Designed miniproteins, single chains, continued (4). Designs and how they scored, part 107

Each design is a single chain, and the fold is of that chain. pLDDT is the mean over its residues in the fold that is shown.

## One batch from the design tools (miniprotein)

Design m15962
Fold by ESMFold2-Fast:
Structure m15962 (fold): chain A 63 residues (1-63)
Amino acid sequence: AKEKADEYRQKGVDAELAGNLAEAATWYRKAAEYYRQSGTPEGKKLADVYEKAAAALEAQLAA
């Protein structure tokens, strides 16, 4: 679970650096889902962080 979350987080960062904000939001949401599946307090905090990051990018794209 954590390995997939870390992979999707990295894809989100790479997409954001490339200027692909919609793609970055998609990867951050996938990362958050896998972090939440970890069942750890750390995973919950990371899931909350990346859900927030995805929502912020989505809001920016919708504006």
Scores: mean pLDDT 81

Design m15963
Fold by ESMFold2-Fast:
Structure m15963 (fold): chain A 118 residues (1-118)
Amino acid sequence: SVTLTESGGGTVATGGSLRLSGKVSGVDFSSVSVSWFAQREGEPLQGLASILPGTGGVVVSGSVAGRASISADVAKSTAYLDMSNLEVEDTATYYFSASPNVPGGPTYYGAGTEVTVV
């Protein structure tokens, strides 16, 4: 079974920075695609950034380009979302996901971590 462990949420001041961490267990980290999403109250789930830890391939959404980056530590089976210049509009529940890098594989989601920007 795949287990995702999220950390790094909490309250941050406007203009501040935040690191979210997502750890993957139960599957080869180099064989998955991992992503971070944000869900604001009353809005759909929005993709922020994705990485393929096995290749280092990265995609960052235009909505957070220039102020968010994603990285992976393969030895720790952990991916990081670093966000800077936080705005009140970044207040959301953030979800980490992992999908096997094979056609038709399931997507796993973490429990969500709340971020409040004040």
Scores: mean pLDDT 85

Design m15964
Fold by ESMFold2-Fast:
Structure m15964 (fold): chain A 94 residues (1-94)
Amino acid sequence: MESLEELLKRVQEVADKALAEYPDDPIVRRLVETVKEIIENYDKLSPEELFEKLLEARRIAQEALDRHPDNPLVQELLDEISRLLRYVAEQLEA
């Protein structure tokens, strides 16, 4: 399995691509902004706080996908966020 840092890097790469393709979409912009905040602050967040922020990011990603069901980058971003969320959920198992 991939490390947390590797998963975060993949989410960032897909988020940057999604924003480049859909720069004027307010939901995509909000999603990328949320992802960026998580990546910049993950080392300052508890596992529980990180999990909650990732749940919010997944919620926004689902809303973006509902608006743009044919957009592969939005689907890929949702998939990468979901993968990261599963990793963090495993870290909550003390």
Scores: mean pLDDT 80

Design m15965
Fold by ESMFold2-Fast:
Structure m15965 (fold): chain A 64 residues (1-64)
Amino acid sequence: MSEEQRENILKALESPDPVIRAAAIHEIKKLSIEEIEELIKLAKKRGNEQAAEMLEKVLREKKK
């Protein structure tokens, strides 16, 4: 995954529009476990707790 693509996903998760956030979640569900873990690290490094929590929820669902 490119750095630009990671930036775009995190920006979408920060959107006040629930439709944009839902679309970002659907794209994240298509990613590998490793790619989601990298996004979680990036979100936490930026202090984006909300995005990190949303990503961790998707990661938990993929591990089931």
Scores: mean pLDDT 80

Design m15966
Fold by ESMFold2-Fast:
Structure m15966 (fold): chain A 60 residues (1-60)
Amino acid sequence: SSMIEKIIEAAKKGNYLEAGKLYLELVKEGVDPSEVNKEMEKEGIDLEKVEKGGVKVVLE
């Protein structure tokens, strides 16, 4: 399954910490963040909450 699909599923469940963690992993692999953001926006996902989840993982 696509990593983007996993991020979308986690965010839809309100699991923004997991969504943010997966998002950081995908960006680290060299995927353009704008492509991931476009797919998340299409699914109605709050990008700010996903980004905050990712930041929290880095700061912990």
Scores: mean pLDDT 75

Design m15967
Fold by ESMFold2-Fast:
Structure m15967 (fold): chain A 68 residues (1-68)
Amino acid sequence: AELQARVDRLAASIREALAHPGEGRGGYGSGKTLELFDAVIEAARRVGLPEETIRNLELAKKWHEEKL
């Protein structure tokens, strides 16, 4: 249960970072942000979180990568 909450918190933190573009200075985190998405998705899958949570993380990663 705590792991689910931590994954949700991480996803929220990533969303906040992406929603706050920092006057165009947000580029430094693009590659690292994708790596963080991958790590979080792997962790969520390993612990057996609901498929819909995993799909939501995967969609967030795709949308971020497509919005370049």
Scores: mean pLDDT 63

Design m15968
Fold by ESMFold2-Fast:
Structure m15968 (fold): chain A 65 residues (1-65)
Amino acid sequence: MAEEEQEKLERIRKEAERLGVKIVGVEGKTIYISSTLKDVTKTVGAEISVMGVAFEAGFSVKIVK
């Protein structure tokens, strides 16, 4: 893991925490997240934000429940 990748992972982590999304695992370049939000609007917004930051960093995001 390069230093730049770690910096991007930190941004993804902060975004997820701010939006009530937990990172439940990281496998290579795939990030697994779980949302505990019951509000559909907040859930969709959180997913888009986390996916956007991860995708720009070359990571994939999988949502697990």
Scores: mean pLDDT 69

Design m15969
Fold by ESMFold2-Fast:
Structure m15969 (fold): chain A 100 residues (1-100)
Amino acid sequence: TLSPSELTSLANLALSDPSQVDTVLNSLVDALKNTTDAAVRQAAVDSLLTIATNSTDPDILDAAQKALVEALKNAPSDQAIVNKLIAANLIAIGQLLDLS
């Protein structure tokens, strides 16, 4: 199980190395889907939001948008987490439109 600090480090890795983005996004989505730890869920959601808000690479944003859709399909019953995932997805879509 990844710690909250490890999840934050993965978000920074995705932003600095686009070749790692799919691996990072899969790890963040997996952590969100499979953890029972609220701090780990919060860190995974915040990491997805960080990637969506700070990337200007259309390939990273497209991958992030797809990962956010997958996270929403498998979202926990926590409405605060669901709302953050929706916000992150809208930010990723907005950034993709700005780059088009």
Scores: mean pLDDT 77

Design m15970
Fold by ESMFold2-Fast:
Parts: structure tokens; sequence; C-alpha cells
Structure m15970 (fold): chain A 92 residues (1-92)
């Protein structure tokens, strides 16, 4: 179902967010590296959503709605991670 695909995408975003937050705290990467990693995660999630929507034979409007939600969630996650990077740099 569309709801199941959306829930799975949200869970994947949460998992990747936690992994990246831990990576940032341990490795103190640049903002550029964090953006590149977030972009890779976004591409992975979008490919998974597209494949799941196609397998479930859902319409393009459903795909677009899920993709829009994923993009919004990823943008918020990126903002929080970049704020963490900036705060860690200030404490050097």
Amino acid sequence: SAAAIAAASAAQIEKKYKELKEYIEKNKPSEEEVREKMYAVLNEIMATVEAAVKAAKLDQATQDAIASTVLQQMLLAEQELLELVRELKKKE
C-alpha cells in the first residue's frame, strides 16, 4: 500500500539520519561531505520508493506524493545535521 511505502521510507530516513549523526559526532566531517552523503541517501531512498510503487502498481500521483514527503523529511534532516556540524566546529 501507499501508506506502507511511506512508512518504510520514513523508517529508512530515521535510520540513515541516526547513522549520519553518529558519523558526524565521531569524524567531524565538512558540511560539503555531509551534503554529499545526504544526496546519496536521498537517491537510494527515491530508487527504493520508485521500485516499490512500480511493484505495487500504484499511480504516478501516489509516487509524486511519497517522493514529496521524502524530500521534505530529507531537507529537515539535512538542516539538523548541518547545524550539528556547525556547532561542533565552533567548539574547536
Scores: mean pLDDT 85

Design m15971
Fold by ESMFold2-Fast:
Order: C-alpha cells, then structure tokens, then sequence
Structure m15971 (fold): chain A 74 residues (1-74)
C-alpha cells in the first residue's frame, strides 16, 4: 500500500527542544561508549546539529540516514 504518512507537520518548539536534547544525549553516549575517532565525532556532531535544525520528522530521518551512511564509510 502507498504509505499515506501524516502530512509534513513542522515540529513545535517543544518537540525540537526535546529532539535536540535526546539526540545530544545519544551522541554523547555513543562517543563515550565507542571511543570514536575525531572523524567519526565530527560526522556525529554535524548530524546532531542537522537533526536539531530539521523542520519535520521526514527531514530528521533523512539527516539520520545520511549521518549513518557517512559513519559506515569511516
């Protein structure tokens, strides 16, 4: 079936703040747990900033997918 995903609803200020906090916490946890290289840290930090700046869930998912692909190349 063609996915009738909910319309591209922009994130509220509260949702962006929560998403930014959650992503920051996850990135900090990953960096500490996995002893990432400087290159990997830069990719994650850029991805975190890009997700926090995403206008909606679809944009956030695309940024996340791109960040994971860049990490996979390293």
Amino acid sequence: AAPALPAERPFSAAERAQLGADIKKEVESIIKEYNLTEEQKKVLEKGQADVAAAPDASAALRVTSRTLKELDKL
Scores: mean pLDDT 73

Design m15972
Fold by ESMFold2-Fast:
Structure m15972 (fold): chain A 77 residues (1-77)
Amino acid sequence: RLEERYREALERLRKEHPEVADKIESTMKELEKNNDKKALENLRIAVVLLARRYPERFTLEVADQLVKTIKNIKKKL
């Protein structure tokens, strides 16, 4: 269910900002390798940097939702 939401958000992002989508996907692959702390830090940095480089309303909203998702994951761990 969270996977479905992530996939939908990633597809939407890829259509409008493919570079942003690729970097987020690469960071998520690091999470899969069980490098949790490093992956989460890299994801936060990537989201912040990408939001600054692409200051469009859509990108900022996606970044905010992604940060909230990271916080929720951290709360479960």
Scores: mean pLDDT 62

Design m15973
Fold by ESMFold2-Fast:
Structure m15973 (fold): chain A 114 residues (1-114)
Amino acid sequence: AAPAEVALAAPAPGLFDGWSLEELRETARRLAVEAALERGVGIGRAMTRRDGVVTVVLAVADAEGRLLGEFVASAEGDADAALRAALRQAVEHMLRLGLISPEDAAAMLAQLAA
């Protein structure tokens, strides 16, 4: 049988002005669990911007709500750059845990470039 497909959670609406790192972590974890209910493993994300720096939190969770990893990345001026850095870390972590195939990892990393 084929392994469960990994799903990425839908983007949280926009950048959250005034959100704390703790609020970003909780939101990312919640979205990861929601995505994992569809596919067995999910990634959730939340972002904030301060002083021209975008900070992204990504969480990876299984369908039981267990947190498998949490990744934080920042980039100046560009939310996409911060998101790509955090997603790359999450994909590499999932590959190391055997949660995704090398082919799935390559496909996910290719989507980050588009």
Scores: mean pLDDT 70

Design m15974
Fold by ESMFold2-Fast:
Structure m15974 (fold): chain A 56 residues (1-56)
Amino acid sequence: SKEELIQRLLDGALAGVRQGVPLDLALRLLEREMKKLGFSEEEIAEAVARLRAAVA
């Protein structure tokens, strides 16, 4: 499902941040991949917010 795919992308981005990837780079990569996969701006904004919340 779309939600399962978003969750996998978020899990990968979060793992990267925890391993030392800068948050801004992880957010840019997440946004780029989601755009490439055809997600809406609203879905991308929600995923970005979820990643920011997870690292706070």
Scores: mean pLDDT 87

Design m15976
Fold by ESMFold2-Fast:
Formats: C-alpha cells, structure tokens, sequence
Structure m15976 (fold): chain A 74 residues (1-74)
C-alpha cells in the first residue's frame, strides 16, 4: 500500500507541475501523504485543495481527520 501511495504522489506531482490549480489533484495528494503517515504534508495538500475548491466537503473532513492524527502522533 505504501508503494501505491508513493506512485500516486509521483503522478500527482507531475500533474500539479503542469496545473498547480488542480484542486482534485491536491486532494488526492493529501490522501496519499496521509496513507504514508506524512500528516504535515497531507495537511498542506488538503489546505491547498480547499483554497482552490472550498466546497469539497470530503477534503475538509479529511483535513480535520489528519490534524487529529498529527496531534495524536505526538
């Protein structure tokens, strides 16, 4: 599963290099970082997704969940 997440990150980074305003790509990037336990990077990606598309309720929920996970990680 970590390998699939890393492959997703690489693909999404290429997409975002060409289109940094792709809100959906930022959302998926956040999900991939969350799966790798890289919560700070996941938070940053979700925040960018929500800045571009404030109506993405799933990204908002995932952001809240990731913040809780980061706080619990100590």
Amino acid sequence: MEEAARETIALLERVLARNPEAAKAWHYLGEAYFRLGEYERAIAAYERALALDPSDERARANLARTREALEAKR
Scores: mean pLDDT 83

Design m15977
Fold by ESMFold2-Fast:
Structure m15977 (fold): chain A 60 residues (1-60)
Amino acid sequence: SDEETIERAIALLRRVAEEGRKRDPDIGQKVEELLEKAEASTDPYEALDYLVEAERLLRA
């Protein structure tokens, strides 16, 4: 389901953010805030927008 896909994406991005936080704590905090918003979202498209922004920050 879309919800399960989003949960898996959040888990994967959290692992990547853990590694990124060691290099830049500010980026790590912003990513965690976005992942919390994605997790709290009831709309899969809204959650996806937060996940895309989190990934963008991790790639910067």
Scores: mean pLDDT 76

Design m15978
Fold by ESMFold2-Fast:
Structure m15978 (fold): chain A 82 residues (1-82)
Amino acid sequence: GEKVTVTLTLADGSEVVLELEAPATVREIAEAIAEALGIPAERVLAVLRARGIDLDALVDAASLATKAEVILTLLEEAGLVP
């Protein structure tokens, strides 16, 4: 797969770096974010399911950073990250 590095900036200005292989499922991206932030993966997945996100949808390399940003925003709205 294609290796993709994604840098996410949290609302407090801190950064987290994800290393992923594309194509990746939304689930795999969400689990990587959960691991990087020290949040239980099941809690992250529950937020995405509640928002109607398809966890099994495939994300290509070009869309990976954008999808990770969307997931981070949903977690911020849910109060799981600052």
Scores: mean pLDDT 85

Design m15979
Fold by ESMFold2-Fast:
Structure m15979 (fold): chain A 87 residues (1-87)
Amino acid sequence: GLDKKAEELLKEAEELLEEARELLERAKREPSKEVMLEAIGLVLRAIGIIFEAERLLKEGANEEKLKKAIELAEETIRLALEAMDLS
């Protein structure tokens, strides 16, 4: 159902944020074009999560979980952009 999709999207957002945190730590130690490309990939995936969360919100899915998924995706974008600045 819609609430299960919201739960799955929140989990994806949590996993993506962890990837972004790890990428930023890598960028601080060893900046590279490869880190920059991975950061771009994380930004695109985070944007996808935001669009899907907004779609599910309009369909009446769990608002609290979807708002949390959006917050985590926005934080992912912030960390990925910081990693790009270091590359």
Scores: mean pLDDT 88

Design m15980
Fold by ESMFold2-Fast:
Structure m15980 (fold): chain A 99 residues (1-99)
Amino acid sequence: GAEAEEKLKEAERENEEAERLLEKAREALENGDYEKAIEYAKEAIEKAKEAIKKAKEALKLTPEDDRKLILRAIGEILRAIGLIFDAELILKKAKEKLE
């Protein structure tokens, strides 16, 4: 339904923002700006967590026979999990450089 699709679009937007923030975190890490790398990585994690929340809400609103919408929502959850993993690695590396 339209409500499930809107929640899924919100999840997609949050993941796109998380990806942009993760790219900024990588760039900051490469430039030796460890404090900015930490900031962007933390923001990327929060955006990816919001994407998981929105994608789960979309799944709850999705009819059991809407296979395409179900798979798309699961895809956004998996995408967000990957983004959190990558951001946590940047966060760890940047913190180690400051210590």
Scores: mean pLDDT 90

Design m15981
Fold by ESMFold2-Fast:
Structure m15981 (fold): chain A 52 residues (1-52)
Amino acid sequence: GDEDERQLIDTAVRYGFMDPRVQKALAEAIKRLKAGEISIEEGIEFIRNSSN
């Protein structure tokens, strides 16, 4: 539900919301999560890895 999307947003804020790589990763993670293609844990890792 909406809690999973909020958790992805909170992760992006933590890992640098002003970084365009993090912003792009957040948008993609939300899209894939809503499509049922990834878990919340996979979405969080995707956002974390975008800032390296």
Scores: mean pLDDT 79

Design m15982
Fold by ESMFold2-Fast:
Structure m15982 (fold): chain A 70 residues (1-70)
Amino acid sequence: DAQEVVAAMTEAEVAYQNGDIERAKEIILELMERYVDPETQEELRKLIEEDFDKALEYAHQLVVELLQKA
């Protein structure tokens, strides 16, 4: 459901902006585990540990790709 994906990503962004980084990480990881392949999940997990801002950007691009296919 495209609306569910958009809502979850928006919630993750709001959590991050409010300083709730752990919640933002949980939402992004749960969303990606449902909708992206294991290789892409590995890249995202690496970015989350190394550079969370880049991880958010990468997750956004993945969501856009998912929405274009829906």
Scores: mean pLDDT 77

Design m15983
Fold by ESMFold2-Fast:
Structure m15983 (fold): chain A 81 residues (1-81)
Amino acid sequence: VAEVFRETAEELRELGAEELAEEAERAAEEAERLEAREPLTPEERAQARATAYGALARAYREAGEEEKAEELFAKAKEIAA
């Protein structure tokens, strides 16, 4: 899970979404700290992935990449369901 947030932060930085990238990095650090103490449940992992894809989708939409944003939102929705 931390890996997904870290990858999301890198993509957000490439898009110029610096504030969202910083939030994704903090989420990665938090997930890494939690996983170090106790493994996340499948439900918690799915929610974290959905959150990461949602943040990335918002950044792509702000960058004008609407089709890619819709694809990522659909992926987040599928994971959350």
Scores: mean pLDDT 73

Design m15984
Fold by ESMFold2-Fast:
Structure m15984 (fold): chain A 67 residues (1-67)
Amino acid sequence: GSAMEEEKKKLIERAERALKGAKANGASQEAIDLYEEAIRLAKEGKLEEAEKLLRKAQHLSVRSILA
């Protein structure tokens, strides 16, 4: 596969793993929705946008779990 397809696969796997952890640890619905949107964008090949949403989801997830 191309480098783009490999990056897409890795980003999707990373985002799905992060989503599972967020759900298991009681992250907010807002954080969960952002992870799901990041996965959708990654599947569409919008990798830069997906990475931005994944970072935002990770920050909100950690904050909501600690609240």
Scores: mean pLDDT 83

Design m15985
Fold by ESMFold2-Fast:
Structure m15985 (fold): chain A 105 residues (1-105)
Amino acid sequence: MKIEVEVTPENADEVAEMLKKLGPIKRVKIELRFPTREQAIAAAKVLIPVAQKHGGIVVVNDDGTVTIIMENVTGEQAAELVRAAAEAMRRFGGGPAKITVEVEN
């Protein structure tokens, strides 16, 4: 099953609680957009430790987009990433983020 949701600082807790109720997650992808490349780099530095704790990767793109991918994680681990992403959005002026979740059947 594939789920696509928009994440904001205002709905991040609700999205995180939804993710905790899911079974094993095959893949989580979060796409964040920041006003400048410098803000994207600052946000990535905060997100790298959280993503890497769960074997994930963080990519800073030339357009100021930050992409985070985690594979074979629990709903709780995905929820931790969503909350960290929302905090980065608050601190560095990120717009609404797109999250894509692929759940094992």
Scores: mean pLDDT 85

Design m15986
Fold by ESMFold2-Fast:
Structure m15986 (fold): chain A 66 residues (1-66)
Amino acid sequence: DEEEQKKLLEELNEFAKELLKEAKEKFEEKGDKEKVELLEKQLELIDKYPYNLKELMKLSKKLREE
């Protein structure tokens, strides 16, 4: 269902924003200004150009990497 796929993609982008905000807050506390700037740019970019599924998978992997 096309409508269902659109809703899923929208929900995934909203979830990605939340993860980026959390990551940014952690790096701000740590004093990693370079990481904070990168995450700020990603947050700004996702508002104008929502991630597709491939991009969301890459982001999820990056944020879960320890």
Scores: mean pLDDT 73

Design m15987
Fold by ESMFold2-Fast:
Structure m15987 (fold): chain A 66 residues (1-66)
Amino acid sequence: MSREEIRERVLEALKKLAKEKGASNTSIRDIAEEAGVSVGTASKALGGRKGALEYTAESILKIAES
């Protein structure tokens, strides 16, 4: 429940930032700040120890395109 809420906030922050300043200017830190969580929490929500790697610029573009 709490983990799911964090994941949803992180995904919404990712989509918002990709639209506002572009995927190439969006980092995991920016996503964490927008979602109101720590960088570690955002990384975990996006896929584990280095989970943010899947939600880097390319992953943000995939989400924005779909």
Scores: mean pLDDT 65

Design m15988
Fold by ESMFold2-Fast:
Structure m15988 (fold): chain A 62 residues (1-62)
Amino acid sequence: KLKEELEKLIDEAAEAASKKDYDKAIELYKKAIEIAKKLNDEETVKILEEEIKELEDVKKKQ
């Protein structure tokens, strides 16, 4: 079920980010964006794109 898959990917991405595994978190958020787009959930797409940008910025500063 796409909505359950989306929620699981977001949870896994957040967990990876909390462990400072930014590459894994970014990949999981990218997969979540693909599912959110299939659901026509523009708000979730925007939120996840901002999360990726923040993680890329954190990775760049280290």
Scores: mean pLDDT 83

Design m15989
Fold by ESMFold2-Fast:
Structure m15989 (fold): chain A 56 residues (1-56)
Amino acid sequence: GKAVGLRDFTDESGDFLSFKKGDELEVLEELGDDFLVARKDGVTGLVPKRYVEVVE
């Protein structure tokens, strides 16, 4: 599946995937209602579901 960033999001801790508004993310797994596991440019991390639109 795919998701698109609804806003810019950055995380310096390394727990979450950083992205920009309009970035396409590959959705690997959904973790309940709050988080996704996604990949961008070979980097995998957690994404807050509220900051992205799942499109595919």
Scores: mean pLDDT 80

Design m15990
Fold by ESMFold2-Fast:
Structure m15990 (fold): chain A 61 residues (1-61)
Amino acid sequence: MTLEQVEEAIRQSLDALGKPDEDSALAIGRSLVNAGVPKSLVVEALERLGFTEAARRLREE
């Protein structure tokens, strides 16, 4: 899985929820890590999408 694919997965999930906020981004990020996506890749994708707090919180877990 590429960084671009992870960014698209997060974006599509946020669009489906209709809530592009930090809490929703963090929940989606945690779900991707639990599904086997590398944590470092998910954190970088969140930072690139501008979800700085979600990325920071996920990195600390």
Scores: mean pLDDT 84

Design m15991
Fold by ESMFold2-Fast:
Structure m15991 (fold): chain A 105 residues (1-105)
Amino acid sequence: DDEAERAFYQEVLRRAGLDWSAEEAAAFFEELNAAFARAGVRTLDELADYLIAQGEEAGVRAEVEALVARARALFVGARTREDVLEALAHLVRAWRLIEEAKAKK
């Protein structure tokens, strides 16, 4: 359900501190999915490893590792939709931290 997926992604972005429109949220996740597909990322574990590697390249590895560790703990202990949303929000925060650090270089 594209509408339900869009609403879910918008909630993830909101929890990551991004108050974007549904249209902006959809465009962001479309670009993000395309970037992960190009990188060969297919699982959450591969996504975590990819983010940590990008964080190291950007000079923010420790901060990215902390966010990824929090996301992994929430996924392992996930019992509610809230846990999944918070886990994904931490991954979005890690991605944003990497992009911001890269933009300063």
Scores: mean pLDDT 77

Design m15992
Fold by ESMFold2-Fast:
Structure m15992 (fold): chain A 93 residues (1-93)
Amino acid sequence: MSKLARLFAAASIVLTAGELEHPELKEEIDELRKLVIEAMDAVDKGDYETAIKLLREALEKARRLYEKHPDNPSLRAAVEILEEALKLVEELK
């Protein structure tokens, strides 16, 4: 399995954990999950420019959620995973 595929899987897991820690964030985390899925689909199609745009949007949203909920370690993990995924996709372009 590629490192990028593992990072997308890890993002899904930590976003689910973040929702369990703060159930009130369900709608915002669902939006993040949608962006991550769309970014993964773009990577699968070789559309790295779209994947980079979607990952940047996801990262910005994840950072805003973590700033409001600094006690949610899963949101911090999501930020770190999305930063690494973005870096890898930029290297593929």
Scores: mean pLDDT 84

Design m15994
Fold by ESMFold2-Fast:
Structure m15994 (fold): chain A 68 residues (1-68)
Amino acid sequence: MEETLEEMRKRAAELIERFRAAGDDVTADDVRLFLEGLEERVRAGELSPEEARELFDLYLAAVEEHLA
């Protein structure tokens, strides 16, 4: 369980750093807030960690489209 959230946090941290390095603090903050929202929903029992990872992956695909 915690391993899945740890992986998501690591991916988010890398992306946040990349966006901040590019001067895109807004997208960096959005990535952080989205992950925090997913973690809150897992904590509340609304999502499994696996479901949260799937939603996070979909979100990242949309963010990557913005960079293309």
Scores: mean pLDDT 78

Design m15995
Fold by ESMFold2-Fast:
Structure m15995 (fold): chain A 55 residues (1-55)
Amino acid sequence: SDEDKIKELLEEVRADPSLSEQEKRFLELMARHLYYEHGESYEKIKAAIETLKAS
């Protein structure tokens, strides 16, 4: 399911050694908010996380 894909994406964020604890928290909260409150697609949320990680 898309929810399982989001959970897997969040585990990848938590395991990323290039991200600070503050960045991990921000990305997780953003992804959860976009998915659960706004109904954004997995693909858009993944793209947003990848864009922010590359910044």
Scores: mean pLDDT 83

Design m15996
Fold by ESMFold2-Fast:
Structure m15996 (fold): chain A 68 residues (1-68)
Amino acid sequence: TAEVEALLAEAERALAAGDLERAARHLKQSATLRNIGGFAELVDEALRVPDPAARRAALATLLALLKS
Protein backbone atom coordinates (compact mmCIF):
# COMPACT_ATOMS: atom_id res chain seq x y z
CA THR A 1 0.00 0.00 0.00
CA ALA A 2 1.03 3.63 -0.41
CA GLU A 3 1.15 4.01 3.39
CA VAL A 4 3.52 1.04 3.78
CA GLU A 5 5.73 2.30 0.93
CA ALA A 6 5.98 5.74 2.57
CA LEU A 7 6.84 4.24 5.98
CA LEU A 8 9.51 1.97 4.46
CA ALA A 9 11.02 4.97 2.64
CA GLU A 10 11.12 6.87 5.97
CA ALA A 11 12.72 3.84 7.67
CA GLU A 12 15.38 3.68 4.94
CA ARG A 13 16.13 7.42 5.35
CA ALA A 14 16.30 7.01 9.15
CA LEU A 15 18.76 4.10 8.83
CA ALA A 16 20.95 6.15 6.45
CA ALA A 17 20.92 9.01 8.99
CA GLY A 18 21.81 6.66 11.88
CA ASP A 19 18.45 7.26 13.59
CA LEU A 20 17.79 3.64 14.55
CA GLU A 21 14.88 4.45 16.91
CA ARG A 22 13.03 6.31 14.15
CA ALA A 23 13.76 3.48 11.70
CA ALA A 24 12.42 0.94 14.24
CA ARG A 25 9.18 2.92 14.74
CA HIS A 26 8.50 3.05 10.99
CA LEU A 27 9.32 -0.67 10.57
CA LYS A 28 6.93 -1.62 13.40
CA GLN A 29 4.17 0.59 11.94
CA SER A 30 4.67 -0.95 8.47
CA ALA A 31 4.42 -4.48 9.91
CA THR A 32 1.26 -3.54 11.84
CA LEU A 33 -0.41 -2.19 8.67
CA ARG A 34 0.48 -5.46 6.87
CA ASN A 35 -0.77 -7.52 9.89
CA ILE A 36 2.58 -9.28 10.34
CA GLY A 37 2.61 -10.96 13.75
CA GLY A 38 5.82 -11.02 15.80
CA PHE A 39 7.65 -8.46 13.65
CA ALA A 40 7.66 -5.75 16.34
CA GLU A 41 9.43 -8.24 18.65
CA LEU A 42 12.08 -8.86 15.96
CA VAL A 43 12.62 -5.09 15.64
CA ASP A 44 12.98 -4.77 19.43
CA GLU A 45 15.53 -7.64 19.45
CA ALA A 46 17.49 -5.91 16.65
CA LEU A 47 17.63 -2.71 18.75
CA ARG A 48 19.12 -4.73 21.65
CA VAL A 49 22.09 -5.99 19.58
CA PRO A 50 25.15 -4.59 21.43
CA ASP A 51 27.41 -4.01 18.41
CA PRO A 52 26.33 -0.81 16.56
CA ALA A 53 27.24 -2.16 13.10
CA ALA A 54 25.40 -5.46 13.70
CA ARG A 55 22.40 -3.54 15.11
CA ARG A 56 22.15 -1.40 11.96
CA ALA A 57 22.60 -4.50 9.78
CA ALA A 58 19.80 -6.32 11.64
CA LEU A 59 17.39 -3.39 11.09
CA ALA A 60 18.46 -3.17 7.42
CA THR A 61 17.69 -6.88 7.03
CA LEU A 62 14.21 -6.36 8.51
CA LEU A 63 13.64 -3.40 6.17
CA ALA A 64 14.67 -5.54 3.16
CA LEU A 65 12.28 -8.29 4.29
CA LEU A 66 9.34 -5.82 4.40
CA LYS A 67 10.30 -4.34 0.99
CA SER A 68 10.29 -7.78 -0.71
Scores: mean pLDDT 84

Design m15997
Fold by ESMFold2-Fast:
Structure m15997 (fold): chain A 57 residues (1-57)
Amino acid sequence: HMRLSPEQLERALEGLRKAAETLGIDPEKMEAEFRARVEAGEDPSRAGTRVLLEFAD
């Protein structure tokens, strides 16, 4: 099992926000999807990649 700390989650969200700004994606919408996926038990790296692909194409 993988366990994500609150600090690790916040760092991942920070990186996603920066990537969203660079790609012209709505960062809040992207972060909401990321949080939902991580809470569903998905790996943070995988969840982040999937969310970015969904919004950036």
Scores: mean pLDDT 71

